# Designs tried in a protein design run: designed miniproteins, single chains, continued (5). Part 76

Each design is a single chain, and the fold is of that chain. pLDDT is the mean over its residues in the fold that is shown.

## One batch from the design tools (miniprotein)

Design m18631
Fold by ESMFold2-Fast:
Structure m18631 (fold): chain A 69 residues (1-69)
Amino acid sequence: SMSERWRALSAQPEIDWAEVDALAAEAVAALRATGLPDRAIVQMVARELHEAFGIPLEEARARAEALLR
């Protein structure tokens, strides 16, 4: 599941941010396919980054916004 993949990445001794960004991009694509508006996608992806990696919400939101292109 997506949650298991997030947990696996967050459990690494050294976080591979390229893999994190790739998984986040995959999540964005999947959410866009369901017809969710961009603002909702940003909120959901930012929440996952914040919860899994402890990224501040402002930074998580900026990362999510960058992936919506």
Scores: mean pLDDT 80

Design m18632
Fold by ESMFold2-Fast:
Structure m18632 (fold): chain A 94 residues (1-94)
Amino acid sequence: SPLQAQLEAALPGLEARLEAARASGDPVAIFLATAALAYVYVELGRYEEALPLLEESIRLGRTQLPEAYTSKPAFQELLAELERRAAELRRLLA
């Protein structure tokens, strides 16, 4: 569909953003870029590509982010949503 083609066309830009974030070494930037790319793969039904990115986001969220970021309720809600999505994808891909 045209909408799926538009989402697929966005992937190179999101992949480039993630590469730039990794090069920066900023764990917040890597977390956000990884989560954004993962969600686009989920919307496209590309679960095998989405799951490793969700798992990386969860790992970063649990271990690498500054307390000033992780203490925010919005972050806690986002992390819970990422964990819920990853659990569902693991069930679907089992």
Scores: mean pLDDT 87

Design m18633
Fold by ESMFold2-Fast:
Structure m18633 (fold): chain A 83 residues (1-83)
Amino acid sequence: SEEKRAAIKKALEELGLPTEMVDKLTDSQIALLYSQLQERPVSEREFLYYVLMGERGEIETNDELARLLREKDWEGIEALLAG
């Protein structure tokens, strides 16, 4: 939805990231990020991982990757991507 995209763009602007990054996200990732933003701020690292995983289509079907992102386990994410 436009409301969800607008909220994500605002978060990107507040982090100093390009707002066009929202265009790289899938509808599923937009919904997930919007839900997360209602509970807490999303970090620059989280946005970068979402964009990268969206382009690979991995986050939408990988419950472990989604869990690690939610828990901010960057070492776990790097291990999962390397393995």
Scores: mean pLDDT 67

Design m18634
Fold by ESMFold2-Fast:
Structure m18634 (fold): chain A 80 residues (1-80)
Amino acid sequence: SIEDYVREALERLGLPEEHLPELVEIAQKYGVTKEDLDQVVALLEALGDSRPGLKGWEKLVNPKALPLFKKMYELWLEKR
């Protein structure tokens, strides 16, 4: 399920599972697929050591996955 994929993504990124319900709701609301989520995880991992301009990273995400990416990106920045 999408919930299992979101949980796996949080574990891979080292993010706390307490935000899982909110992220699952966003993913379901916008029709985020496993492929979209895999892209989000790959982009967050690639951004690990840099802060590219806001325009750059937003263009690399499927528009349906953008709200989920933004929420996960905030959590990931807070972890840094």
Scores: mean pLDDT 74

Design m18635
Fold by ESMFold2-Fast:
Structure m18635 (fold): chain A 91 residues (1-91)
Amino acid sequence: DELLAQLDAWVDRAAPEFAKKKNLSVDTARRYLRYAAQQIYLLLPPEQRTPEVLLPLLDEVRERLLKLPVEDLTEENIDSIVQEVVDAYLS
């Protein structure tokens, strides 16, 4: 799947800097960012699941996650941020 390969490539590019800024391991950063990418993919309508739509939304979610304290970096908060970003895009 070309799209899934591009999402994996985005995670690999974003994870080292995210890990450094959040004082996490790169593997932990990959898990959070991959989770966020999967949630954006699932929340978008199938016709909107393109790199041109997904990659900018992933960058926006990453920037919002970077602003959270590490203790607030949870799947629940990631779900909330992803929902807000996708809802804003679809409006």
Scores: mean pLDDT 87

Design m18636
Fold by ESMFold2-Fast:
Structure m18636 (fold): chain A 71 residues (1-71)
Amino acid sequence: SPNLERVLRLVQELQEILRKSRTASKEEVEKLKKEFERIAREILELTPEEYRAAMEEMIEQWMNELDKNIA
């Protein structure tokens, strides 16, 4: 499915943001957080309803990791 391929690419982009957040400056952190939120919204919009709850849980875990990395 084109939507599944898009979701997998967006998930890879979120993982790259998490990697970058571990070494990011305070200036870069705000930009990374905004990009994460934008990509997360797109993932949820493209995710089939039957997988949405599981995807929301994974995104919440990744957001918590991002917040921990930037604290």
Scores: mean pLDDT 83

Design m18637
Fold by ESMFold2-Fast:
Structure m18637 (fold): chain A 134 residues (1-134)
Amino acid sequence: SEDEKIKREADLYMDKGFRYILKAVRTFVRTGNLEEAEKLLKKAMEYFDKAKELIDKSNLPQSLKDRYKEEVDALKKFAEAVLKILREAHENGEKLSVTEILERAYEEVKKTATPLQKRFLEDVYRFAKFLLEP
C-alpha cells in the first residue's frame, strides 16, 4: 500500500541519518577532525528533516504521524548531544571511544525524552552497539 511505502521510506531516511551520526563519531575518534564530524552530523539532520517532511505530507493516521515525529525529534536530539560531546572532547583534548561518546549522548537525551522516545532510543542504541561489536 501507499502507507507501507511511506513508512518504509521514512524508516530508510531515519536509518541513513543515524548511520551518518555513527560515521561522524567514528571519523572524530579516528582523526580528531571536528569540522568533518560536524559536516556528517549536518547530513544526519538533513535526512531526519526529509523523514519528517515525508510523514507530514502523507495520509497516515495522525497518531502514527505523531509517533514518527517523536522518533525523528529523538534522533535529532541524539545528533545534537553527540555534537556537544565531540565539541567538548575536542576543546579539552579528551580521547573518547566511539562507545563512550554514544553512551554519553544516549544518557543525555534520556534525561528529557518521553517514554516513547526512551524505548525508541534504547532500540537504536542497542542496534548501534551490535554494529560496533565484533
Scores: mean pLDDT 88

Design m18638
Fold by ESMFold2-Fast:
Structure m18638 (fold): chain A 70 residues (1-70)
Amino acid sequence: MEEIEKVVKEAEEEARKLAEKIREEALASEGIELTDEQIEKAIEDLAAGVRKAAEEFGPEKAKELAKEVL
């Protein structure tokens, strides 16, 4: 259980860093402002997916899947 929580939290942290970078790039290249709500929803959806994968396939497989989508 602790390992699953660790994988989920690590995925959330990486997703948050990536989301901040995408937000800056979207504004700079496309002129699109992503809202905090859109960013948080995407992070929550990713975290839920990683948690489900970890519960079904184990934390190592969940970490691999998270790395593929991040």
Scores: mean pLDDT 76

Design m18639
Fold by ESMFold2-Fast:
Structure m18639 (fold): chain A 85 residues (1-85)
Amino acid sequence: SMASEKERVDRLLKKVKETIRRAEERIPDLPADTREIVEKELEFTREILRKVEADDNPTPTQLATLVITSAGIEFEVRRAERKQA
């Protein structure tokens, strides 16, 4: 149903926003090189998120792009944290 599809999209957007928030919280503690990469990826992900939220019917490709970009941010942050351990 339309309601179930909207609920699934809303949950995805909430998860992406949480990923962005957690990455922002970790930025001050990241090495300079990693911080520059993460900040650039955050800007890109926020722009995609804005476009997806403005679309009444986001496509599977738009949603997949948002998932991939946010996962990239998580990967870079985790990789940097592992190197600091």
Scores: mean pLDDT 81

Design m18640
Fold by ESMFold2-Fast:
Structure m18640 (fold): chain A 69 residues (1-69)
Amino acid sequence: SELDKKKALLKDLEEGLKISQQSIEELEQEAKRNGSFTPRQQVIYGLLQAIRDNNQARIEEIKEEIKKL
């Protein structure tokens, strides 16, 4: 059903969000230990935040679509 497809997509997006959040936390801990991010880590950190923010936006969109069913 359409509902089942949206629930499956939501689960995949929530898993992606969890992975991106873990990677962000790991980079933040490494930066804390080293006193700052390296230039390479700054780029990766920004990319991971963009992925997280996109996943959060998509999750909210799918949840609203499910509510309207």
Scores: mean pLDDT 87

Design m18641
Fold by ESMFold2-Fast:
Structure m18641 (fold): chain A 62 residues (1-62)
Amino acid sequence: MPQEDIEALIHVARNSADPASRAAAARALGRTGTEEAIEELRRLAEEDPSPVVREAAREALA
């Protein structure tokens, strides 16, 4: 996967005001399977203020 695609998904996951958009980015990051995506998913699962986004990140890591 190009680094640019992963960086764009990480940007949405960190900066989108909409929890649904952040959850969608988390699921897309899970499909890439890269180390950078996995690290971001761990952060989202622990630190995102939305329970929906945290659950999406945990599911993407499974």
Scores: mean pLDDT 80

Design m18642
Fold by ESMFold2-Fast:
Parts: sequence; C-alpha cells; structure tokens
Structure m18642 (fold): chain A 76 residues (1-76)
Amino acid sequence: PGVGRNMVYYGISVRNGNSTRVNRITSIMNRTPVGRNGITYFNSYGSTPTSRSNNSHLIPGINDDTSQQLQDVFTS
C-alpha cells in the first residue's frame, strides 16, 4: 500500500538528483532482497532512470528499513 509512494518518490529524486545520490540509491537497492516482480531502473549516464535489467529489485515490496534509507537519501 505505501510502497508505490516510495517508488514515485525514488523516481522523482533520481530525475532531479546528482550522481552521489544515484550511487547511494543503487548501493542500497543492490543489497536489498530481490523479488521476482521487481526491476531496478537506474541511470548510468545521468539523473533519469534507465532500465538495466541485470538486477531485479522489488521496489514495491522492499522492507521498511530500505524504504527509510531511500527516503533519508532523498531528504538529506
């Protein structure tokens, strides 16, 4: 129920973010448990999300700790 909001927040922050935030988000997502219904979209060339399809991450199903970590990165 709240996971969709986290995904929207994450996407907007990546579009407006800097490379440091993108790298930190990627690090957090890479250590998050992988779900079969999740795909990570990260920009390797800038701040907009790009599909890589090499790592599947369940953003809609990420745990509360990971959601809080992502929120902290975006609001810092």
Scores: mean pLDDT 41

Design m18643
Fold by ESMFold2-Fast:
Structure m18643 (fold): chain A 72 residues (1-72)
Amino acid sequence: DRETLLRKAQALLNTPVGKISKATGIPRTIISMHKTVIRDLLRRGDVDGLVDYVNTSPTMQKLLDAAVKLSS
């Protein structure tokens, strides 16, 4: 669902890098890089690119899941 993915992406952008890093064990630099890519895709309105990016990156999937859990 496009709307569900957009909501998860927004949750990731709204969650501090340090909080995600602590929850996932993923380095802050990697999280910052992924947040920058998502922010760029959203600014361009490239939702299909966002779907492809998430589906091809296991790291991205972990980050989205962690952000949703942390925002609950």
Scores: mean pLDDT 84

Design m18644
Fold by ESMFold2-Fast:
Structure m18644 (fold): chain A 84 residues (1-84)
Amino acid sequence: MDEALEALEAGETERAISLLSSSISGLRLQIVSMKLEYDEVDKDVENRLRQAIALLDQAIEALRAGDRERAIEYVRQAQAVLER
C-alpha cells in the first residue's frame, strides 16, 4: 500500500487505482486461501481483511470522484485495520 500512497502523492491517479485494485484482489485471495487451508478460520483476521477491502474500495471511489485527500484517508484507515 505504500506504493499506492506514493502514486497518490505524485498525482498518478490511474496507477493508484491499479495498485489499490491489486491490493483488494490480494486480500480477497488471502480470505479464500484461509478458508481452504484451515479447519477453523480466525474470524478476527477475516473481519479485518474484509474491513480493509471495504476501505480500499471506498478509496478507489473517492479517486474516481476526484477526491484524492479522501482516498489517502481511506488507504491509511485500511493500513491501520491490517496492523491490529
Scores: mean pLDDT 79

Design m18645
Fold by ESMFold2-Fast:
Structure m18645 (fold): chain A 90 residues (1-90)
Amino acid sequence: DELYREALRHIEEARKAVEEGDEETAKKHIEKAAELGFKLFEQGDLESTMEIAGRLSELGDLALKKGLTEVAKYAYDVSTELNQKVMEAR
C-alpha cells in the first residue's frame, strides 16, 4: 500500500531527526506518519495501522533514551490513539 510505505518513510525520517536531536523535524514526521496511519485505519487496513502504531512506540523509546522527552510523549500519544482506534473496530 502506498500510504503504508509513505508512513514508513516518515517514521525513518523522524528516527534520523531523533538521532540528530532535531525535535521539530522529528515531531513533524511523527505527525505525518500518524496522519497516514489514521487514513489506513479509515480504509480498513487494521494490520498496517497497528504496525505504524508499534513503530511510533519504538520511536518514542528511542526519543526517551536520547532525552527528547516531548518527542517521546508525542510518539507514545499518537501510537496509543492508533491502537485505541483498532481496538474499538475489533
Scores: mean pLDDT 88

Design m18646
Fold by ESMFold2-Fast:
Structure m18646 (fold): chain A 66 residues (1-66)
Amino acid sequence: SADAELVKEEARRLGIEISDEAAERLGKLIAQAHPDADDAQRRAIAERFLRAFQAQGKTRIELSDL
């Protein structure tokens, strides 16, 4: 999905590996929580979630982390 691709792109930019399943799940959660958000806002939301994982020392995100 477009939301999953956006999450994967932001993870790549932050040096975080994310599984396809985790990206789909996170993308869906962002879309459901913020249905009126534009692409820039969704990207900023994804960045906040990914940076929270990065702050915990995580370099890889799996579906089980969500």
Scores: mean pLDDT 83

Design m18647
Fold by ESMFold2-Fast:
Structure m18647 (fold): chain A 85 residues (1-85)
Amino acid sequence: MEEAIEELARLLVREAGLPESDARAIARAIVEALKDVDPEKIVRLFRLDHFLRYGPGLMRRQGASVEEIAEWLIKRIKSYLDAEE
C-alpha cells in the first residue's frame, strides 16, 4: 500500500508537475478509495494512461482543488475497472 502511494505520488510530481504534498494527498485518496483494488493495478493504469498522468496538472493550473483532482482520478480509474466486468 505505502509503496503504491509513493510510486503514484512520484508519477504525479514528474508527469503532472504537482507539488509533492498535493501529489501524496491525491495518491493516498486514490488508494484509500480503491482499497478493494490491487494497488499495483492502479499504478499500471497510471503508467498506461497519459491522461491519468497529465490531467491532474492541467486541472491544478485551472484552479482545481486537491479533492477535485482526486475525485476525477478515482472516477476515471473506476471507469476502467468497470469495463473489465
Scores: mean pLDDT 78

Design m18648
Fold by ESMFold2-Fast:
Structure m18648 (fold): chain A 68 residues (1-68)
Amino acid sequence: SMEEELRELAEKAAAGVAQLTLEDEATGRAFARHVVARVEREYGPEHGRLTAELLERGFAAARAQRAA
Protein backbone atom coordinates (compact mmCIF):
# COMPACT_ATOMS: atom_id res chain seq x y z
CA SER A 1 0.00 0.00 0.00
CA MET A 2 1.01 3.65 -0.29
CA GLU A 3 1.20 3.89 3.51
CA GLU A 4 3.58 0.91 3.68
CA GLU A 5 5.69 2.33 0.84
CA LEU A 6 5.85 5.75 2.53
CA ARG A 7 6.75 4.14 5.86
CA GLU A 8 9.61 2.18 4.25
CA LEU A 9 10.88 5.30 2.48
CA ALA A 10 10.59 7.33 5.70
CA GLU A 11 12.53 4.67 7.66
CA LYS A 12 15.30 4.76 5.03
CA ALA A 13 15.25 8.57 5.14
CA ALA A 14 15.46 8.44 8.96
CA ALA A 15 18.58 6.27 8.70
CA GLY A 16 20.07 8.77 6.23
CA VAL A 17 19.17 11.67 8.52
CA ALA A 18 20.85 9.89 11.45
CA GLN A 19 24.07 9.41 9.47
CA LEU A 20 24.10 13.04 8.23
CA THR A 21 23.37 14.32 11.74
CA LEU A 22 26.34 12.43 13.20
CA GLU A 23 28.58 14.40 10.81
CA ASP A 24 26.67 17.72 10.78
CA GLU A 25 23.34 18.20 12.56
CA ALA A 26 22.44 21.28 10.48
CA THR A 27 22.76 19.22 7.27
CA GLY A 28 20.63 16.44 8.77
CA ARG A 29 17.95 18.95 9.83
CA ALA A 30 17.94 20.60 6.38
CA PHE A 31 17.56 17.23 4.67
CA ALA A 32 14.73 16.25 7.03
CA ARG A 33 12.87 19.52 6.34
CA HIS A 34 13.22 18.94 2.58
CA VAL A 35 11.84 15.39 2.84
CA VAL A 36 8.88 16.42 5.04
CA ALA A 37 8.00 19.35 2.75
CA ARG A 38 8.04 17.10 -0.33
CA VAL A 39 5.88 14.40 1.30
CA GLU A 40 3.41 17.04 2.56
CA ARG A 41 3.21 18.60 -0.93
CA GLU A 42 2.73 15.31 -2.78
CA TYR A 43 0.77 13.19 -0.24
CA GLY A 44 -0.83 15.70 2.14
CA PRO A 45 -0.29 17.12 5.63
CA GLU A 46 -1.08 13.91 7.55
CA HIS A 47 1.60 11.96 5.67
CA GLY A 48 3.98 14.88 6.21
CA ARG A 49 3.34 14.70 9.96
CA LEU A 50 3.92 10.92 10.06
CA THR A 51 7.14 11.35 8.05
CA ALA A 52 8.35 14.05 10.46
CA GLU A 53 7.72 11.67 13.39
CA LEU A 54 9.74 8.90 11.73
CA LEU A 55 12.60 11.29 10.87
CA GLU A 56 12.68 12.50 14.48
CA ARG A 57 13.54 8.90 15.44
CA GLY A 58 16.62 9.26 13.24
CA PHE A 59 17.69 12.35 15.18
CA ALA A 60 17.05 10.53 18.47
CA ALA A 61 19.25 7.62 17.32
CA ALA A 62 22.05 10.03 16.32
CA ARG A 63 21.86 11.86 19.66
CA ALA A 64 21.99 8.56 21.55
CA GLN A 65 25.08 7.50 19.59
CA ARG A 66 26.78 10.87 20.26
CA ALA A 67 25.98 10.58 23.99
CA ALA A 68 27.51 7.09 24.20
Scores: mean pLDDT 75

Design m18649
Fold by ESMFold2-Fast:
Structure m18649 (fold): chain A 89 residues (1-89)
Amino acid sequence: MEELRERTDALLARAHEALAAGDVEAARDLLIEAVEVAAEAAIREGMDREAVERVRRLLIEAIEAFAAGDLERARALLAEATAIANEAA
């Protein structure tokens, strides 16, 4: 668990660094990988697999929408992911 959390934190730090450098494509890829690692960690902690997979998919779509400049869609997808995560955890 700690190892997956550490990996997620490292990926998020690298994504922030990429965004600061203006590399939106690298930041997008790093954020998607962080979401995948976090989803695996949540499943290993015993969270509902179906709910975790739904949240994972919505977060990845939100990251893609954000990278494409579609902030309205990104916000809507994040709100949906948050609602499912709050119900599951």
Scores: mean pLDDT 78

Design m18650
Fold by ESMFold2-Fast:
Parts: sequence; structure tokens; C-alpha cells
Structure m18650 (fold): chain A 121 residues (1-121)
Amino acid sequence: MSEEERKTLVDILLALANSDLSNPRAQAVLAVLGNLSEELVLRTAEELGIHPRVLAAAVLLTAAARKDEEAFEKAKEIAEKLGVPKEVIELAEEIFKRAVPGDLENERKLLKEAAERVASL
């Protein structure tokens, strides 16, 4: 992942952590999670003007922070196929282990931590 792609991912994760739904990229991550497919990730990334691996990484980390097992497994498969770095996938696995279903405060905390850790990669 390039430095610019990493900065874009951090910005998306922070917008999600702060529930900033005025951010079109954060809104796009939530929309993609509601009907998750590789085709939707590819199309949405093109519309946003970002690399598909950046959107796939944001979707994966958000599914992990939500403890959504179905979305997480599917997002991980898409992320691996679209070339999300192994370090980001491993981070998502760590976040998934610590996530609690329905705990919105923990979800936001984990997304903020994910942004900080991605920024230091």
C-alpha cells in the first residue's frame, strides 16, 4: 500500500470512528457492508476515485470492529483477492478477536486504534 493509499485509509477509519456520515467515503463503506460483494467494492472504489484495495481494507476493518462474522469472512476473501497488505489483514484478525457484537463504543475505539496502527505501518 502506498503512503497516499495509507493516508486515505486512515481518514476513512477516523470518519467511521467519529460517526462522521457527512464523509462520502465513510458512507460508502457502510453501504458496501450492507450488500457486500467484490463487484460492489470495485464499482464503489471507481466512483470514489480510490484504489479498490483501500476500500476493501476499510470494509474489512469495519466488519472486524463490528464482530460481524459473515461480513468479516467475506470481506477478508475480497481483501486478499484485491491485494490488501498482509499486515492490514492481520490487524483486522486482531481487531475481530477483541470486538464485541452490538458494542458501538468498542467499535469506535477499535476503528480509531486501527487508524493509528495503519498510520504507523
Scores: mean pLDDT 90

Design m18651
Fold by ESMFold2-Fast:
Structure m18651 (fold): chain A 62 residues (1-62)
Amino acid sequence: SFRDAKAALERAIAEGDRAAALGPYTGLFMVAKGLEENKDYEEAKEINDFLAEALHRLGETL
């Protein structure tokens, strides 16, 4: 679920574990793309905004 994938990605970011972040990130990216295809743009935007923030936080730990 989005909740579980988001929690997993947040844990990986907190730990600075880029390898652990890849799976949850990819999963959420695919969910957002599916939502866009179904024209659920509001829900897709929520996930995309979270992913942008996650990338920024991961970059800060580099």
Scores: mean pLDDT 79

Design m18652
Fold by ESMFold2-Fast:
Structure m18652 (fold): chain A 91 residues (1-91)
Amino acid sequence: SLEEEKQRELDRLRTEVALAFHEYGKDKEKGFKKLNELLQKRHGKVPETLDEALELIRELFRELGVSDEEIDKFIAQLKKTAESIKKYKEK
């Protein structure tokens, strides 16, 4: 069904974005490159900054019918994960 296809696309997008932020916590350059590849593929745009990348991610989730509250919670989780990885490497 169209609803099942939409849910699969949403789950795939969540996974791809989460993996990119996991990389960003380890290596900002590599993680940002992964975000650029994702956004170029899905949005046709290459962000110059992380803030631009986050706005394009928000647009993709909104197009899939995700609420701004859910998007904000997801982005907050991504940032927390990246921060935790970074702290582990500051040894």
Scores: mean pLDDT 81

Design m18653
Fold by ESMFold2-Fast:
Structure m18653 (fold): chain A 66 residues (1-66)
Amino acid sequence: SEEERKLMAAAYAAERARRKALAQGHVIESTTGEILDDTTARGTAVSAAGTVEAEVSVAEGVAAMS
């Protein structure tokens, strides 16, 4: 379903942001993923030092999470 595909893309974007932040040495307070449009998802990892973002295509996110 389209809802399932969006959830997968958002989850993948959130995971990419989390892994990127951890690789940079951040202590993660929260992560979120959101759909910006039908082709793009963004993940955000929040820490005391700031935010780390990762952007992915919905198609790429669905493929990675399938």
Scores: mean pLDDT 81

Design m18654
Fold by ESMFold2-Fast:
Structure m18654 (fold): chain A 82 residues (1-82)
Amino acid sequence: SRDALVAAEVARTRALLADLRAKAPQLDPAAQALVQKQVAEAEALLAESEAAGGDMGLVIRANMTASVAEIHVTVEELVKRR
């Protein structure tokens, strides 16, 4: 169902955000600050998607998934540079 797919996507996004938070202390202070800011912004967007519901909630979720994917790529690139 739509609700089950939404719940699964939320769970995946939360797991990704938790992983990013766990890895942040291993970065240099500038990279850590950037990652923490982006994670906080993604968490705020996730909360907005849960509050909005309906079709607006789906749009917010799509934007959130894209933002989290960009953060994950950024963190992987920062780790590779070290």
Scores: mean pLDDT 67

Design m18655
Fold by ESMFold2-Fast:
Parts: sequence; C-alpha cells; structure tokens
Structure m18655 (fold): chain A 60 residues (1-60)
Amino acid sequence: MKRKGTIVDAFVYAKRNKQTVKVTLPDGTEVLIRPDDDLETVKALLEKYGDEVVEFEPAE
C-alpha cells in the first residue's frame, strides 16, 4: 500500500524497516531511497521538494 508523506518520512521509513522504498515525486519522477543511503542523497530532494507530499512504498 502506498503511503503519503514528505521525503523525510520516506527516508525514516526505509531506515526503520530496513527496506528500499520507491518515492513518487510531485512531478511524477520516481526515485529509490535505500536504508543505507547517506544524507547527501536525500539533501537535494529536500531542497527541491522539502514539504511537498510524496507517495512512497516498499520497492524490495
């Protein structure tokens, strides 16, 4: 089931569940957040989409 939240919510979900998550950005672009990703990967997305609502779900 898809969850709705921020980029930070997706990152926290990946870390807590030790799962890669697929994030659908507001422009329809899909990105993957892995539980071992660093803050630099997430930082660019936060700068562009910070408080925007995104959809995310377990990818694998």
Scores: mean pLDDT 76

Design m18656
Fold by ESMFold2-Fast:
Structure m18656 (fold): chain A 72 residues (1-72)
Amino acid sequence: MAEERAKQLFAEGDELIREGLRLAHQTGLESQRALQTVGVDAALEIARAGQARVDELRARAEELYAEGERLR
């Protein structure tokens, strides 16, 4: 069922977005801890690495949404 598959793809995309939001929150906490304990450079490195992972999850979600739109 194309409609059922589209719904599944949108749900999978939404889960990736939720994971990205959770990851962004955790990265923010880790970056703040590094800023207070190690320094600015460590905090920036953590933030940059975390943003790259969030961007990857968002790109995957966008692909799933596009596939779902095509099937509707």
Scores: mean pLDDT 85

Design m18657
Fold by ESMFold2-Fast:
Structure m18657 (fold): chain A 68 residues (1-68)
Amino acid sequence: NIKKIILELAPELSEEKAEKLAKEIEEIAKSTDDGYEALEKITELLQKEGLSEEKARKIAIEALREVG
């Protein structure tokens, strides 16, 4: 559950924001064949929302592991 991962690592985000981001992350993971490229895109998406690079990267790694 990507939404749960987001809220655990970035509890400052609202549930609505986390749900929207979780859907966007799933879309990136499904549309991007290269895992490294997916990781970068997800990290950039999360940083745009105000998360630090460290937090964004941790969420991206965990989310990609969840999707498989």
Scores: mean pLDDT 83

Design m18658
Fold by ESMFold2-Fast:
Structure m18658 (fold): chain A 92 residues (1-92)
Amino acid sequence: MQVSPEVLEAVREMMEKATEAAEEAIKRQKELTKLIDEAKKENPNITEEDLQEMYSKMVEVFTKNDADTAHEKAKEIIREMKEKVKKKEKEE
């Protein structure tokens, strides 16, 4: 079949939408990375085990939810990790 101008336009629109989605994902990833880095800086007693538990919960959230809901829940997971570490330090 001959490639029509309409097909080329459709491919271009698809690429533009994919690029926008990728840029949004990068922005969200940077925000989450910044929050994690700030949490580590504020709470130097965060262990590798705490981070692994947090990342495990994030993977589950991103698998079971849409991107917007997953992003909000991921921010909550980071907050919960910070509170858990602070509580452990108060009890030790």
Scores: mean pLDDT 76

Design m18659
Fold by ESMFold2-Fast:
Structure m18659 (fold): chain A 65 residues (1-65)
Amino acid sequence: DLENAVYEIDVAVQKVVAEAGDVLEFNTPGATPARTRTREQADELTDKALDALREGNLEIKLEDV
């Protein structure tokens, strides 16, 4: 459908712009809202992953010993 084709092009353009914005954020750390959000998400995911990994690893270690 023509409308769907135009929509797909717009979505692709928006995705490229978003990816370019992500690269600019990498080069310009002054993007505080996205930077804070990304860091908070990364820290939360890291803490959760580390807790799950350590809990699983500790359980496996205890069973191995």
Scores: mean pLDDT 52

Design m18660
Fold by ESMFold2-Fast:
Structure m18660 (fold): chain A 82 residues (1-82)
Amino acid sequence: SKTELQAGIIEGMLLIIVGVLRLLGADEAAALVEEAYELAQQGRWEEAQALLDEALRRHPELETLLTQARQLLAEYGELKAS
């Protein structure tokens, strides 16, 4: 379905962001993004958002990548709510 395809694209984009963060040596930020995605898959969106806010607070130099991850998780949450 279109919903399944969109979820797959969001997951793929999140995996690319995690890969880029690890390539940059930002292993802690990458781990926080992965944990936030796992929480979002469980419907624990508030906790997922809190982890991304923590990642942004600890790594302001990664704002662009972490903001993209946050937007992708928000789209994933909307997709699951529909």
Scores: mean pLDDT 84

Design m18661
Fold by ESMFold2-Fast:
Order: sequence, then C-alpha cells, then structure tokens
Structure m18661 (fold): chain A 77 residues (1-77)
Amino acid sequence: MKPFLSETVRAPSRAAAVEEARRLMDRHNAEMAVVAPIPGGPEYRIDLFKSKSDMPSAVAIAIRTPGAVILERGGPG
C-alpha cells in the first residue's frame, strides 16, 4: 500500500521530473509512480509503487499535493 521507494529529485520543470520518474520506474520495475512538487524549490518527490492495485494509495498522495501527477508503466505519457 505504501510506496516501496521514494526519491527527491531536482528538476527545472514538472516535465523533467516526469522523465526522471519514468527512468526510476524502468530501473526499479515499478508499475506506477506519483510525482509531486515540493514547495519552496525546484524539487519533486517521486514515489514508486510495485502494483496497480496500489492505485488508492497513489491517489491519496496525489490529492494531498497540488500539482501531483500519477504515472503508469507502459501507458502513453
């Protein structure tokens, strides 16, 4: 239910953070990720999930963070 890996990345934009999240998903064989902006700087939190059954947990994180996006592995961007 919780993310199995959480990383903080410095990225100049949400699009750059999404690209980094896609790389992390491929590296760790994650089925989903949540990319959430961290207030006060050019930093994003990326939470990785092993299974699409964790979608409710991903949604809960995204709802709590303005500007957060959910990514699915193998889905169109």
Scores: mean pLDDT 75

Design m18662
Fold by ESMFold2-Fast:
Structure m18662 (fold): chain A 62 residues (1-62)
Amino acid sequence: SVEEAEKAIEELKRAIVEGDAKKALEALKKFFEHMSKLDEEKQQEMFDRLEEAIEEAQAERS
C-alpha cells in the first residue's frame, strides 16, 4: 500500500541520517517490494517522495 511505501521511505531517511548503510539498504528493499503492488501513477508519486526524502536526509546529516 501507499502507507507501507511511505513508512519504508521514513525508515530509509532515518538510516541515512544515522549513517547505517545496512539499514538504509534494507529499507530501500522494503520500499521497492511495496512499490511493485502499486499502480503506475502511485509509483511515480512514491518515487518523487523517495528522491525528496533522500535529499532531506543528506542535508540533515551534513
Scores: mean pLDDT 80

Design m18663
Fold by ESMFold2-Fast:
Structure m18663 (fold): chain A 116 residues (1-116)
Amino acid sequence: APALPFEPDETLTVDGVEVRIFDNGAPEELRQAAREAAIEAAKKYKDEVKSITVTLDANGRVTVGVTAKSKEAAQKAADEIARLLEERAGYRVVSRITTENADGSYVVAVTLEPVP
């Protein structure tokens, strides 16, 4: 199996929110849709969200990790990205995981797959 890169394929700052994208050979249309959704969520939740990480794969799976000051903020931003991908790209949420960091921030990771 190919090793995943440890460095994101794209890093951008949107209103002070760091957005990182790991492409992993995903289709360009999926990458564009995920990038646009992450930018919109970063703008909407800029005061509460620290970073958004989007991990794509060649099979069209999307994992979005949002780091925020509160669990509720991380969840809202992750759910906004999921909603945009559901509406614009025909995706569905298949898992949601919440983790508390040692610094008291929260990460919500949402995994999406194409609707069959």
Scores: mean pLDDT 83

Design m18664
Fold by ESMFold2-Fast:
Structure m18664 (fold): chain A 99 residues (1-99)
Amino acid sequence: MLRELLDKEVEREGLTPEERAIAEQLYDDFLRSLRWALRQMGISDEEFRRAVEEGDEEALQRIADAFGITPEQLRQWFEDMVREIVNRAKALVAARRAA
C-alpha cells in the first residue's frame, strides 16, 4: 500500500534516478521512524507490516485508533507524507546541483 503510493507519486512527478534514490532514502527513514513510534504505542511490527504493506483494514483501524484519527484520515496522512518525501527529494537534488 504505502510503497505503491510512493511509486505512483514518483512516476506522476517524473523523478530522475538521482531524485528517486533520495526519495527511497527518505521513505526508508520515514518507515523506520513510524515503526518506532507505533511500537511505543503498543503496535506490533506485524500489525505495522499488515497496515503499510498490505493495506489491511483491521491493522489500519488499530493504528488510526492509536493516533486518535479515522482510517480515512490515516490514509490521507500517508498520501501527504509520500508527497512531502517526493517534494523534499526534488528540493535536495536541486540544492545540490545549485552548489
Scores: mean pLDDT 84

Design m18665
Fold by ESMFold2-Fast:
Structure m18665 (fold): chain A 91 residues (1-91)
Amino acid sequence: SDIEGKKKMEERLSELADRLMELTGLSTVEAMILVAEMVDLAIKGIREGKEDEAFEEIVRRLVSLGVSREDAEELAREVVELAREILEWES
């Protein structure tokens, strides 16, 4: 259901923000803003058939904040998966 999808989405966004805070030392507000920006990048990338470009953009952004490439790639995968789920939910 739409309500169930929204709850899962909110739980995933919160989890991503918490992990980002742990990896970067960003505040809660800064982490939430960055998660929203990364999700928007992934959604746009999926819609335009540029998922790989969106993934690399997210990885580059996270690495520039001091996140290891391994952690950045893991987090970027989770962001892209969440974006895909959001698009399926909105369909």
Scores: mean pLDDT 84

